# Ledger of designs, part 56: designed miniproteins, single chains

Each design is a single chain, and the fold is of that chain. pLDDT is the mean over its residues in the fold that is shown.

## One batch from the design tools (miniprotein)

Design m1925
Fold by ESMFold2-Fast:
Structure m1925 (fold): chain A 78 residues (1-78)
Amino acid sequence: SDEEKIEVLKALLRHFNPDTPEEQIEEDSRAALEAIKAGDPTAQAAYLAELLEKPIEEALKEVEEEKKRAEELRELAE
């Protein structure tokens, strides 16, 4: 599970930052995993937003959209 998360994070970071050295990506992926392990959603969102070089507002908006979609799917399941 942890190994899979690291692989996904590495792929994600490499995809958004192809010019970044692989060593840097490995360190960033491990740091992101630690934040996720901490269980702080705010820290996780802020850290990931910074790594992806995106505003925190966009990251929060994405979470809100996903929540709304999940709610709609739940209603459809009824």
Scores: mean pLDDT 66

Design m1926
Fold by ESMFold2-Fast:
Structure m1926 (fold): chain A 74 residues (1-74)
Amino acid sequence: PPSLSSTYLKKGQILPIRTSSSNLITINLLDFNLDENTMRDYEMVKTMMVDMPFDPVLQKDFSYKISRLTQLFS
């Protein structure tokens, strides 16, 4: 069950994401407004981060994209 993944990761946690330029960044779940339900979608987030050039300006916009994807996913 997905509760496994959401159990060890919670909102407010900082998740490391590797960008398309092989840079390691940390995403604050509070900034992305991710909840436990979206933890399982983190793999999709990682893939998108690799595809799109990660930028401090895009960080704010990314949170909306994640929430929209989660809505479509759920």
Scores: mean pLDDT 45

Design m1927
Fold by ESMFold2-Fast:
Structure m1927 (fold): chain A 90 residues (1-90)
Amino acid sequence: MKKAYVIPVLNEPKELEKKLKYIESLDDKNAEVIVVDDGSKDDTRKIAEEYKKTSKVPVEIIEIPNIGLSEAAKIGIKIAKEKGKEPVPL
């Protein structure tokens, strides 16, 4: 089954960048990345958008109102499953 790496994030640009670099290091060309931004107010969203432009795999960015990282993770996992992907939460 193809994997979807699910990254719930809120105001953590350096942690997001670290997780994205980890995914790149796996060289999983059949993967997808789902970033669920729980209402970030800093450069976190900009980092996700810049990664989407340069990524070799599909990247989806989901913007939600600040409702909590656990709920953000659940949303990303649900989207991954609906796409027929194996969710890999990070």
Scores: mean pLDDT 83

Design m1928
Fold by ESMFold2-Fast:
Structure m1928 (fold): chain A 76 residues (1-76)
Amino acid sequence: SALKKALDKAVEKFNELLENSPLLPEEEKKKYKEELERLKKEAEEKIKNKDITGAIGAILRIIGLSIDIELKIRKA
């Protein structure tokens, strides 16, 4: 489904950013990984329940975390 593909791409991009961010402290990386796992599970549950709007919202929050990481890397 399009939502599953969007979720997978969002998670993949997040993990690539985190892996390629050696200047981020390990404790901060851990917090980002925990938040990703929470949002991923939320998105998967919303997809399972056919809550399209909720699934999109969770995926957009994952994208927002990726943007936050990119901004922190640029400021570090």
Scores: mean pLDDT 82

Design m1929
Fold by ESMFold2-Fast:
Structure m1929 (fold): chain A 115 residues (1-115)
Amino acid sequence: MLEEIKKKVEELIEFYARLIKVENPSISEAEARKLAAQEILLIYFRMWRGIALTREEFKELKDLIDELIDAIKKGDFAKAKALIDRLKKQGYISDTTAQFFKILIDKAEEALKKI
């Protein structure tokens, strides 16, 4: 299961990175991969934030998602991983979902190091 998640994440990043390169041909492969991983995370977190906004009891979840979105936008991947661990510890996400997000964050961090 973990290896299958890693493979699917890599395929998704490669697809989005190609789209970014088509629109911005001057961007490096590493930068395109970083942006692709960040955008996939941001799409998911923005959707999740929308759900959290529908109920007052989700205020803490919304605040954590806002911090997570900000961390991803700023390239603070260490903070993003710590926030994912906190979301998992508080029961907002499963271990599988936490692993999925961490793999995406790790791919963004690896790509950033090549820029």
Scores: mean pLDDT 83

Design m1930
Fold by ESMFold2-Fast:
Structure m1930 (fold): chain A 80 residues (1-80)
Amino acid sequence: SERLKKAGEYIVEKAEEKGELTKEELGEVFEEAVKKFKLTDEEADAISAGLLRVMNETGKKTLTAEEVREGVELGLEYSK
């Protein structure tokens, strides 16, 4: 959905502004996006699953904007 896509773009934008996000910072930005774009629980779960997948695969303490974008794109696929 366009709303879900905009929420994803917002999360990526915040990662780009900071250069990278810790897991805690990513969680805060994610919750902000859920509220700002009024995501449903199902939409929020899809994006969360995508972000968690990338975080687990990278094994890093922080995620770059590129890695956050990959997680968002996976979440958008999960929402289909």
Scores: mean pLDDT 83

Design m1931
Fold by ESMFold2-Fast:
Structure m1931 (fold): chain A 109 residues (1-109)
Amino acid sequence: SERDKVIAVVKKSVQKAIDYIKANKDKFPKETQPLVDETLKKLEDLLANVEKMSLEQIIEKLDEISELAQQVLDKAIELKDKKTAHSATMLEAMVTSMIILLEVYKRSL
């Protein structure tokens, strides 16, 4: 189904975000670790449940993840950590792309 194709793209993007965070986590300042851990937990929870969720529920979870990524970015700027700021910006871009895809699909129904 068209839904299955859209969900497959979301799953792939969420997995890519998880892999990116795990690959870079040890490079992030200690002060950002709680926010990074919460972001990772929400991404893993989303990946585990995405097939059972409505489009509205998936978008809501992605909005929560977007807010956490923004908090990591704000903290990285405060700490003057350019690498963590870059990583948070990349995560925000990935999450925003998924939200746009889901909103476009929702309007096509």
Scores: mean pLDDT 87

Design m1932
Fold by ESMFold2-Fast:
Structure m1932 (fold): chain A 100 residues (1-100)
Amino acid sequence: SKEERRKIILVEASLTMLAMHAYIRYKVTGDEAHKEIADVLLEGVERIQELAKAGAPLEEILEVAIETLKEVKKIAEENGDEQTVKFAEKGIELIEELKK
């Protein structure tokens, strides 16, 4: 549906913006954890795009976004990045709501 396509586009855009932010943090700080977070997010976006092109169900596409944010949260927790942990947790919550 048009609504489902809009949800996918907004999730892709949100993850891409978070990846850009993480990459800028990496370039400024030299902290490789931010590069790892950016790489995970960009891989997640690629998987979402492939599934969307294949006509996968919305629930499957959103689950990839949730799994991507769970990996981001894990990296952030291991590196003491409390703000990224909170962002990832809120992102997971919001994407779960999009399944309805």
Scores: mean pLDDT 89

Design m1933
Fold by ESMFold2-Fast:
Structure m1933 (fold): chain A 59 residues (1-59)
Amino acid sequence: MEEEMREEARKLLKEGYSFKEAAKKIAEKFGISLEEAEAIIVELAKEDPEVRALVEEYI
């Protein structure tokens, strides 16, 4: 499940959605809180330089 959320995050961010927009879409799709979706993106950015570049203001 967490891997599925990470894949969706990469997809949305690469499609041009902002950090907040991607987090909202993940929260809606997986039925989790916005804070949980944001945390997933932040953790992903620690290990994925492309994701980090897209959300660097939050890292």
Scores: mean pLDDT 78

Design m1934
Fold by ESMFold2-Fast:
Structure m1934 (fold): chain A 66 residues (1-66)
Amino acid sequence: GAAAREELLARARALAEGLVEQYRARGVEATGELRIEGNTLTVTVTAGDEVKRVSANIDEAVKALG
């Protein structure tokens, strides 16, 4: 349901922000971005010249949580 989707998105944001904070605490410039393309949620964290990316199927993740 909507609550499970909101929880998934909230967790994804928290993970991205936490990683950005860890990089910045070490003096590395970092940014986080969330993208939704159809049924796929992608979290991208850029730290200096490095890119870390994780993707999840929203429908399957919401079904697993709800």
Scores: mean pLDDT 78

Design m1935
Fold by ESMFold2-Fast:
Structure m1935 (fold): chain A 120 residues (1-120)
Amino acid sequence: SPELEAKRREVLAIARAFPDPRVQAAAAYLLHEVFGLSYAEIGRLLGVSPATVRRRIAAVRATLATDPDAALRAYTAMEAFALGKARAADAILVLAHVLGAPEEVLEALRERFGATGEFL
């Protein structure tokens, strides 16, 4: 659908703007979990190998498995994004924050892509 394509383009625009590995991992995780894309498809979109995509997604899953409060915030943001109630920037912001992204990266997500921080 045009709405689904617009949401996927929003994730890709953020990934292309931020070379930070936590933002890259957050974007890969969203593309896999929300859009159902394969590791090979995500690798082509982000310019990395499927093995790199698999490792990045595994790192996100490991972090969420060890921190229930962070997992709840991340899953809430991802569900809101999937339902069209939140921007991709807010889902990426909470995932990148949980993964330990520096404050300057989180601020840039707010300023450049309109993340509100409502799920932090």
Scores: mean pLDDT 89

Design m1936
Fold by ESMFold2-Fast:
Structure m1936 (fold): chain A 94 residues (1-94)
Amino acid sequence: SAEIEEIFARLEELLEELRHLLSEEEWARMRALLKQIRALPEDEQRRVAEGLENAVRTIEELVRQGASDADLRNMLLTLMAGLEEFLAAARAAA
């Protein structure tokens, strides 16, 4: 769906902009999580996208307002943890 692709595209742009806030290990972990999520059935990707929309919008607004690196990093790590929990739950349900 166009809406799913737009949300993931916006997330990818944010991750590239904020890459300097993550370690190489954290960056690799985020990339692996997104690859696994994008391999899920479309209905599960849509559920992730709905949760991501608010998170992406919040991070975009914080960047626009000049939020601290610490605050932005904390938001990215919280997002990563949420994606890991979603992926684990989706796999347990399969």
Scores: mean pLDDT 85

Design m1937
Fold by ESMFold2-Fast:
Structure m1937 (fold): chain A 74 residues (1-74)
Amino acid sequence: SDEEHNARIQKMIAAVEEAAAKGEISEETAKRMIEVLEMRAMGGSQSEIARTLGISVGTVSRLLRRAEELAGLR
């Protein structure tokens, strides 16, 4: 559902911000992850996000997986 999708994304954003605050990831990496997650919250596909940010679909997929791991969702 949209509620489950948005809750999952917000949990990932919070985990990314916490990891950056603790120095576990760089501020640049956190910014990139949050950009991807915000576009996913708006209904963006991985391909649309990749095109918008000028990165590969593989990079988008890896950033999302890492954010899921930080949030304890994977």
Scores: mean pLDDT 87

Design m1938
Fold by ESMFold2-Fast:
Structure m1938 (fold): chain A 71 residues (1-71)
Amino acid sequence: MSEEEKLKKAEEILNSKLPTKEEIEKAARELLSLFDPNSEKLKEILRKFLTIAGEYLSDELKKELEEALKQ
């Protein structure tokens, strides 16, 4: 998958209306699978997602996102 395709998917996830905790957690796992530590744009999207949806995530999943951002 190209960087452009990853960014498009990540941006769609960020802007999605996620009505359930299960959908939010699924979105977080998808963002992690798309994540590239060498992409500043993907880091920005992941940070925004944590800001918007972090409180709805499990402690384990939230920690995984935070650790990814430290790379």
Scores: mean pLDDT 77

Design m1939
Fold by ESMFold2-Fast:
Structure m1939 (fold): chain A 78 residues (1-78)
Amino acid sequence: MELKKEAAEIAKEAGFSEEQAEKTAEEVERTAKEYSVEEIEKAIEEARKELPSLTPEQQKAAELSIKLLELAKELKEK
């Protein structure tokens, strides 16, 4: 359950409760099931392209999203 633990830790770093962190881990698993590796990679690349032009608050949200998408990609590639 390494990926679930990582998703929960990322969510907690963003200020989520334990219940919200568990829900976030479930959404990461769902993303891996519903989207292709290529779709997830494109989402990561687009988010990274926008990162330098975002405010610090938006950058934190985008970095969280990128980390969760990377976890979803790892789940799908296993």
Scores: mean pLDDT 75

Design m1940
Fold by ESMFold2-Fast:
Structure m1940 (fold): chain A 61 residues (1-61)
Amino acid sequence: MSQEELNEMATLYLLYQQGGREAVLSGFQHDPEARERAERELEDWETSLREELEKYIASIK
């Protein structure tokens, strides 16, 4: 994944860890395109991207 893509997903994943789906989606109330991407990312985090995102978050903390 690109650096920009990882940064966006890491931010969404941190929100998901703190408050679940609603916390992630609330962050994008004024950006419907980002909200749709966030909904897709939620599915990916639960299946295959969790470890990669956690590693990235640890690096940027």
Scores: mean pLDDT 67

Design m1941
Fold by ESMFold2-Fast:
Structure m1941 (fold): chain A 57 residues (1-57)
Amino acid sequence: SDVEEANRIGREMRALTNEENLEIAEEGEKKGTYYASRGDYKSAVEALREALERIKA
């Protein structure tokens, strides 16, 4: 569930990414990947969600 949620949020974030918000998206991806690599998918989801909210704002 958390793995699938992280993948869905990541795809939505990439779809909304542009030159203005690229750094925010890259930061979110790096944090999400870091937590996911440690098996912490809950923190990965939170990191990706935070980045997505900043992009949408």
Scores: mean pLDDT 80

Design m1942
Fold by ESMFold2-Fast:
Structure m1942 (fold): chain A 85 residues (1-85)
Amino acid sequence: GPVTLTVRVVIHTPEGDFTATVTVTVDSSDEVAQARVTDPLGREFLVTFPVDESLRVGDVVPALAVDLQTGEVYPATATVLGIER
């Protein structure tokens, strides 16, 4: 069934860290979540992070951010702020 996640994403770039709060809806059977975020410079990232049934508010999971214009991959983290099932 649908699960709505509110997460704080921090993307680590050579220009510094970019932080965004995003809401994403996944199915409970999904193993990954994806969110699109745009930084103040206009760079668009696709952020991917793992999800499963054990995920709880307060969890910090490793994430990857792909720059959709260049294809460059940056390390990121996703902190779970809310879960609605």
Scores: mean pLDDT 83

Design m1943
Fold by ESMFold2-Fast:
Structure m1943 (fold): chain A 94 residues (1-94)
Amino acid sequence: EEAEALRKVAEAIVKEVPEVSEEDAVYRLALLLKYHPNKLEDIIKALSETLGVPEETIRKTIRLLEKNKELVEKLINSPDLEERRKLAKEILKK
């Protein structure tokens, strides 16, 4: 359910920016949430409007990332592109 929401958001990002992989989309979402924790409602509205995805789908995605906070923190702090891809794929499979 929440994992399906993340996949839909990642797919929508890839459609909007075709040079970005689904794994890179997950990484970018994680960065956005980490560096703007006080702007959560603004982020939800902006992403919903830009991607054409319901706000509830964005909220489910955020909840999934929060449930996997240790994995998300490893993703954000990983300097290695291959490790980053592995971590993003693991989150997408949840």
Scores: mean pLDDT 79

Design m1944
Fold by ESMFold2-Fast:
Structure m1944 (fold): chain A 74 residues (1-74)
Amino acid sequence: SAEAFMEEALARAEELRARLLAGEVSLEQFQTEMSRIAAEVERRFGRDSPVTLEFERRLKQLLAEAEAELAARA
C-alpha cells in the first residue's frame, strides 16, 4: 500500500538521521541518501500526489530537526 511504502521510506530516513547524529555517515552522504528516497517516492506516486506531499512534509521536518541538533552540538 502507499501508506506502507511511505512508512518504510520514513523508517529508512529516520535510521539515516540516527546514523548521521552518531557520526557514522557524513552530512553529504545523509543529504544524498535523503534525496534518493524522496526521488523514489516522487517516481512512484507523482509530484502532486497527496502521498508525495505528506512524505516531503515529514522529510523536511526530519531534516530540519537533524540540522538543528547538529548546530546545537557545534
Scores: mean pLDDT 80

Design m1945
Fold by ESMFold2-Fast:
Structure m1945 (fold): chain A 73 residues (1-73)
Amino acid sequence: SPLEELRREVEELFKRAEELYEKGDVTGALVLLLSAGGEAYLFARQTKTPEAERLLEEVQRRNREFLAKVRAS
């Protein structure tokens, strides 16, 4: 399903962001987080389903947690 495809894409973006952050590429990691957020936002806006809204909320929460980690370092 399009939702499952987007969820896999978002998970791959977060995995790559974590790998870049561990290598010291903070800017690269943040660009991937913005991509994940943008994809989830666009999908939620286009579909207007509760499942898409929950994925967007999950992605936004994970982005906030990642940014907090970057700021604490």
Scores: mean pLDDT 88

Design m1946
Fold by ESMFold2-Fast:
Structure m1946 (fold): chain A 105 residues (1-105)
Amino acid sequence: SSMQQQLIRDQQIRNTVNRMLSLVDTAVKRMSEIGPEYAESMRLLRKQIESVAKKILAGTATIEEIEELYGSLLTLSFAIPDSKELREVAALAGEILDILKNQQK
């Protein structure tokens, strides 16, 4: 049913957001160990991730906000060496974006 499909999508979004938040803690710790020069960028990124995640869980996030987060994650994942955890967080943000874009069709 349409309600069952929506419940499954809502659960997928919630699970993906929770996994993203868990991975960001690991990413921030690792980046701080790789280089202190990344500390400010990682602090700002963490704040952005937490803000957008809260809005996604509340159903108030815009597609544009999630696209901006995804772009920021990709940019930092290319700029910072050994950024495996950041690439994983970016992939999860992309999954949320795809689910939400499919809901608008």
Scores: mean pLDDT 78

Design m1947
Fold by ESMFold2-Fast:
Structure m1947 (fold): chain A 60 residues (1-60)
Amino acid sequence: SKIEELEKKMEELTEEEKKVEEEWRKSGGSPEVLKEMMDIGVKILDLAVELVVEKKKLKK
């Protein structure tokens, strides 16, 4: 289902964000890595909004 696909994508992005955060710490605060973390965070927020909308449709 679309909800399952969105939840899987969110889980994958959350794991990638953790890896990028660890790279940022190891790099001593690289601006390029920070930008990558922010981009992932925006994608997670977009997926969270879509999940809320799709879950509301199922509650009918």
Scores: mean pLDDT 80

Design m1948
Fold by ESMFold2-Fast:
Structure m1948 (fold): chain A 91 residues (1-91)
Amino acid sequence: SNEEKLLLMKLLLAGMTASVLVLEGALKKAPEEHKAKIQEYLERAKKLLEEAEELLKNTTDENIDEVLEEILKISEEITEIEKEVLALLRE
């Protein structure tokens, strides 16, 4: 149902928000040599989250399937950013 799709998108946004907060924490604790690269990833993740928030805000019954697909893609991109940052921190 559209109600279940909206709930899923809200849960995805909550997860993405948590990911951004984790990345902010990672930046503060990172070795100096990695801070510039982590800052770049953090800014990219923040922009992706803002895009997802705007998509959800402008969701209608007519565009809900397209919006869900786009938010899922954004969520996957933020997950890849987290993997890249984790790889840097495990050096």
Scores: mean pLDDT 90

Design m1949
Fold by ESMFold2-Fast:
Structure m1949 (fold): chain A 97 residues (1-97)
Amino acid sequence: MEEVTREALRFINEAYEKLKNAKSKEEADQVADEAIAFLRRYAPRLTVEQLAVLQIHVAVGLVDAKINYPDNQYLIDALERIGDEVARLADEKEAAE
C-alpha cells in the first residue's frame, strides 16, 4: 500500500471516530465536508485501484455504522456522503484514463 493511500485511510478512520461523537447535524456535516475536501485534494495522487480501496473502506464503515449505531443518523448520512464522493472521484479518474 502506498503511503498516500495509508494517510487517506487514516484520515477516514479519524473522521469516523469524530462522527460517532458528533452531537449535532452541524458537527457531522462539518466532519463530512472536511473529509470530502481532503479526498478531493488527495484524489490526484491516487490510482483508480487506490480509490477503490478507499471506497471499500468507507462502505465497510457504513455497514458497521448501520449495524452498531443504527440510531446515529448523523454518522450514517455523513458516511453515505463521503462514500458517494469517493465513488465519483474514482469514476472521474477512470474516465480520464
Scores: mean pLDDT 80

Design m1950
Fold by ESMFold2-Fast:
Structure m1950 (fold): chain A 89 residues (1-89)
Amino acid sequence: SMEEKVAEYLKEHGEEIREKAREYAELYRQDPERAEEEMVELMKKDPVYGAALLAQLLEVDPSAGYRIAARALEEGVDKEVITAAIQHL
């Protein structure tokens, strides 16, 4: 379900989401705390968009992506959201 929704979103918006992931990778380099907080909030507010963004961030900057995924799990983001992002690697 979540994995299918994320896959569909990435098919329709892949280039847009990848560019957004590059912006978050740059934000993570400058202010990792802010990048983590914003991404965690996105995954809580819009799980499909947040997971798609995390999936692309994992390709652009795996280190930042995995650190954000770890924080998201600690802050109570549903495991299904994180799993959906990782499945697209």
Scores: mean pLDDT 87

Design m1951
Fold by ESMFold2-Fast:
Structure m1951 (fold): chain A 71 residues (1-71)
Amino acid sequence: MKVVTVYFSEDTDLEAAAKVASTIPGVLSAEAVPETNSVRMLVEDSTSVQDIVNTLAAAGFKPQGVSSEPA
């Protein structure tokens, strides 16, 4: 597993973004992190970080950055 954090602009509805993220195959959990304007996800190793970012962008959110780390 890996932890993926996607950062958004300050005007982003982070709870809505986390809800969309939780529907992505391979995302095991997603939570809004308002203090950093981000959504933190626990993700299967086989799930593409790029697919997560693209799905959120396609849903109308504005990804500003992404990080991933082993979990």
Scores: mean pLDDT 83

Design m1952
Fold by ESMFold2-Fast:
Structure m1952 (fold): chain A 85 residues (1-85)
Amino acid sequence: SKAVEAAKRGAEKGIREAVEKGLMSSEGGARTGGLIYKNIYNAKSYEEALKAAEKGVEEAVKEGLLSEEAKEIIIEAVKEELKKA
């Protein structure tokens, strides 16, 4: 769906920024992206895609993959791309 594709673009953009800022490793970014994608792939709406992406990021935080600052960057990037969809 357009919502899933937008959320995926936002996650990829946010992860790239967080890695470039040194807030997460490239390996942590790849794992975080996988967790987000796993949660969003069945989303049928903007709201479902956002909630699913937030759940994926929360799982990544629980695995110790990213800082709180990286979480904010990724969620904001997802929100921005979903607003454009």
Scores: mean pLDDT 84

Design m1953
Fold by ESMFold2-Fast:
Structure m1953 (fold): chain A 80 residues (1-80)
Amino acid sequence: SAEYERVRELSKDLSKEENQEELARILLESKDPRARMAAALALSKLKELSEESIENLKKALETEKDPQVVEFARLALKTA
């Protein structure tokens, strides 16, 4: 999907806050489970997250049904 390709592009530079925020938005909004998985995995590698990224991660966890996506999203919140 376009969202999955976008996650790959954003993951080239995870140091950018704007990229982190867009990854969190894709995790929250994307209909493609592969894009949500990739976004959650990318965010789980970060040691710090912006307040906006944390809020979107929390919102995503309220609706996410895929156990693996939930696991990586929870890991991302734990390390932030």
Scores: mean pLDDT 83

Design m1954
Fold by ESMFold2-Fast:
Structure m1954 (fold): chain A 58 residues (1-58)
Amino acid sequence: MTLTLTVTVMKGTSPETVAAAVRKAYEDKGLKVLRAEAELIASNDETDTYRVTVEVEE
């Protein structure tokens, strides 16, 4: 199953950090995460907004 979500973080947070945090959140819920990828879609003075794609095995 592929999930897509939007995450807003402090400006300067790396896409790798965002992807790792989302991956951990799903793994902590007992899901097997096959892939997590973060793409920057918007930025302002204080925050970066990422589109995160997560692939989980059911």
Scores: mean pLDDT 83

Design m1955
Fold by ESMFold2-Fast:
Structure m1955 (fold): chain A 56 residues (1-56)
Amino acid sequence: MFDDGINSTNQALLNNNQVLFDSYRQTANRDAQNGNIVGVQSLQDLQDIDRQLLLR
């Protein structure tokens, strides 16, 4: 799956820097709005991590 690396990167960002998360989320959201499959998959990963941040 192409998003294996981005999922690992998002986990690292959870431990390091929330600002980088926002950048990734914005990019994934933009791609999803364009109907890009890459954006859709990345957005799902970022939404899951964002949910974890809200719960923690």
Scores: mean pLDDT 59

Design m1956
Fold by ESMFold2-Fast:
Structure m1956 (fold): chain A 69 residues (1-69)
Amino acid sequence: MLEVDHAALTERALALLSAVHALLLDPSVSEEERRAALRAARAEIEADPALSEETKATLLGLLDLWLAA
């Protein structure tokens, strides 16, 4: 946790927040489609070799909070 890449985390978090915000505001997207898209994003983060384990954990934590909301 102490050596998180703050620049990469901020950029990826903003991109993730923008994508989730677009899904939440789109009335044509079903709850099932929204959950599927969020799970797909989670899988992509887990599989991304360019991200550190700390960055992945932080992004996955954010994604889990958005899935629970």
Scores: mean pLDDT 69

Design m1957
Fold by ESMFold2-Fast:
Structure m1957 (fold): chain A 66 residues (1-66)
Amino acid sequence: DVLDEVFKRLEEERDRRIKEIEKTEPDPREKAVRITAESIRMIGDQIDVELQVKKMGPAALREKLA
């Protein structure tokens, strides 16, 4: 549940950045590179969150976010 909420926030932030790239970057190749970089960044963030949950436990993470 908490992981789903955090992942949704990460996806929303990625989607926001992608929309900004689509509006500001006229070059299709540069646009593709930047969009790919944002997707890779999100995957890294998701891995970090999962490792933190395994280290601290879901209950401790829930307390930290409350």
Scores: mean pLDDT 75

Design m1958
Fold by ESMFold2-Fast:
Structure m1958 (fold): chain A 71 residues (1-71)
Amino acid sequence: EKRKKAAEATYKGLKPLLDAEGQAHLEKAMELFKKLLEEELSQEERIKLAKEAFEHGVAALDHYLEKQAKK
């Protein structure tokens, strides 16, 4: 629950600071993260989904940092 709320707060806070591509990565990371919390998955599936969620999250953060650096 706490991790899901933190992820949603991060998503809502970062979304307006991202371009369309960054927002798409952030949304995908959030979807995968929710799936990890709510669905019954094998250990291998959880690791794979966590890796994908992390990769999309990092891509979204890269878009955020690029926009902030141009201030």
Scores: mean pLDDT 73

Design m1959
Fold by ESMFold2-Fast:
Structure m1959 (fold): chain A 86 residues (1-86)
Amino acid sequence: MEEEWKKEAIRALDEAVRLADTLSPEQQAEVMPYIIQAIIALKNGDPLEALIYAYESLAKVYELLGDTEKAKEWRQKAEEARKILE
């Protein structure tokens, strides 16, 4: 599971970064904290924490793009990942 969480976190983070590049600088500032936390978690060997923040960054970026359904989907995935930490 750890390797799968890491691969998914990287995939989600890559998508979030790519989509964030289409946002205004003001909106990018809102998503950057989640992206930074995901990168820090990956560097520290915390793949599940990285996955949670990567999913949160995707939820935030889709929210800022006005895609409320995608934002809801990724937010739910982040909450599901948090339940594993319990």
Scores: mean pLDDT 85

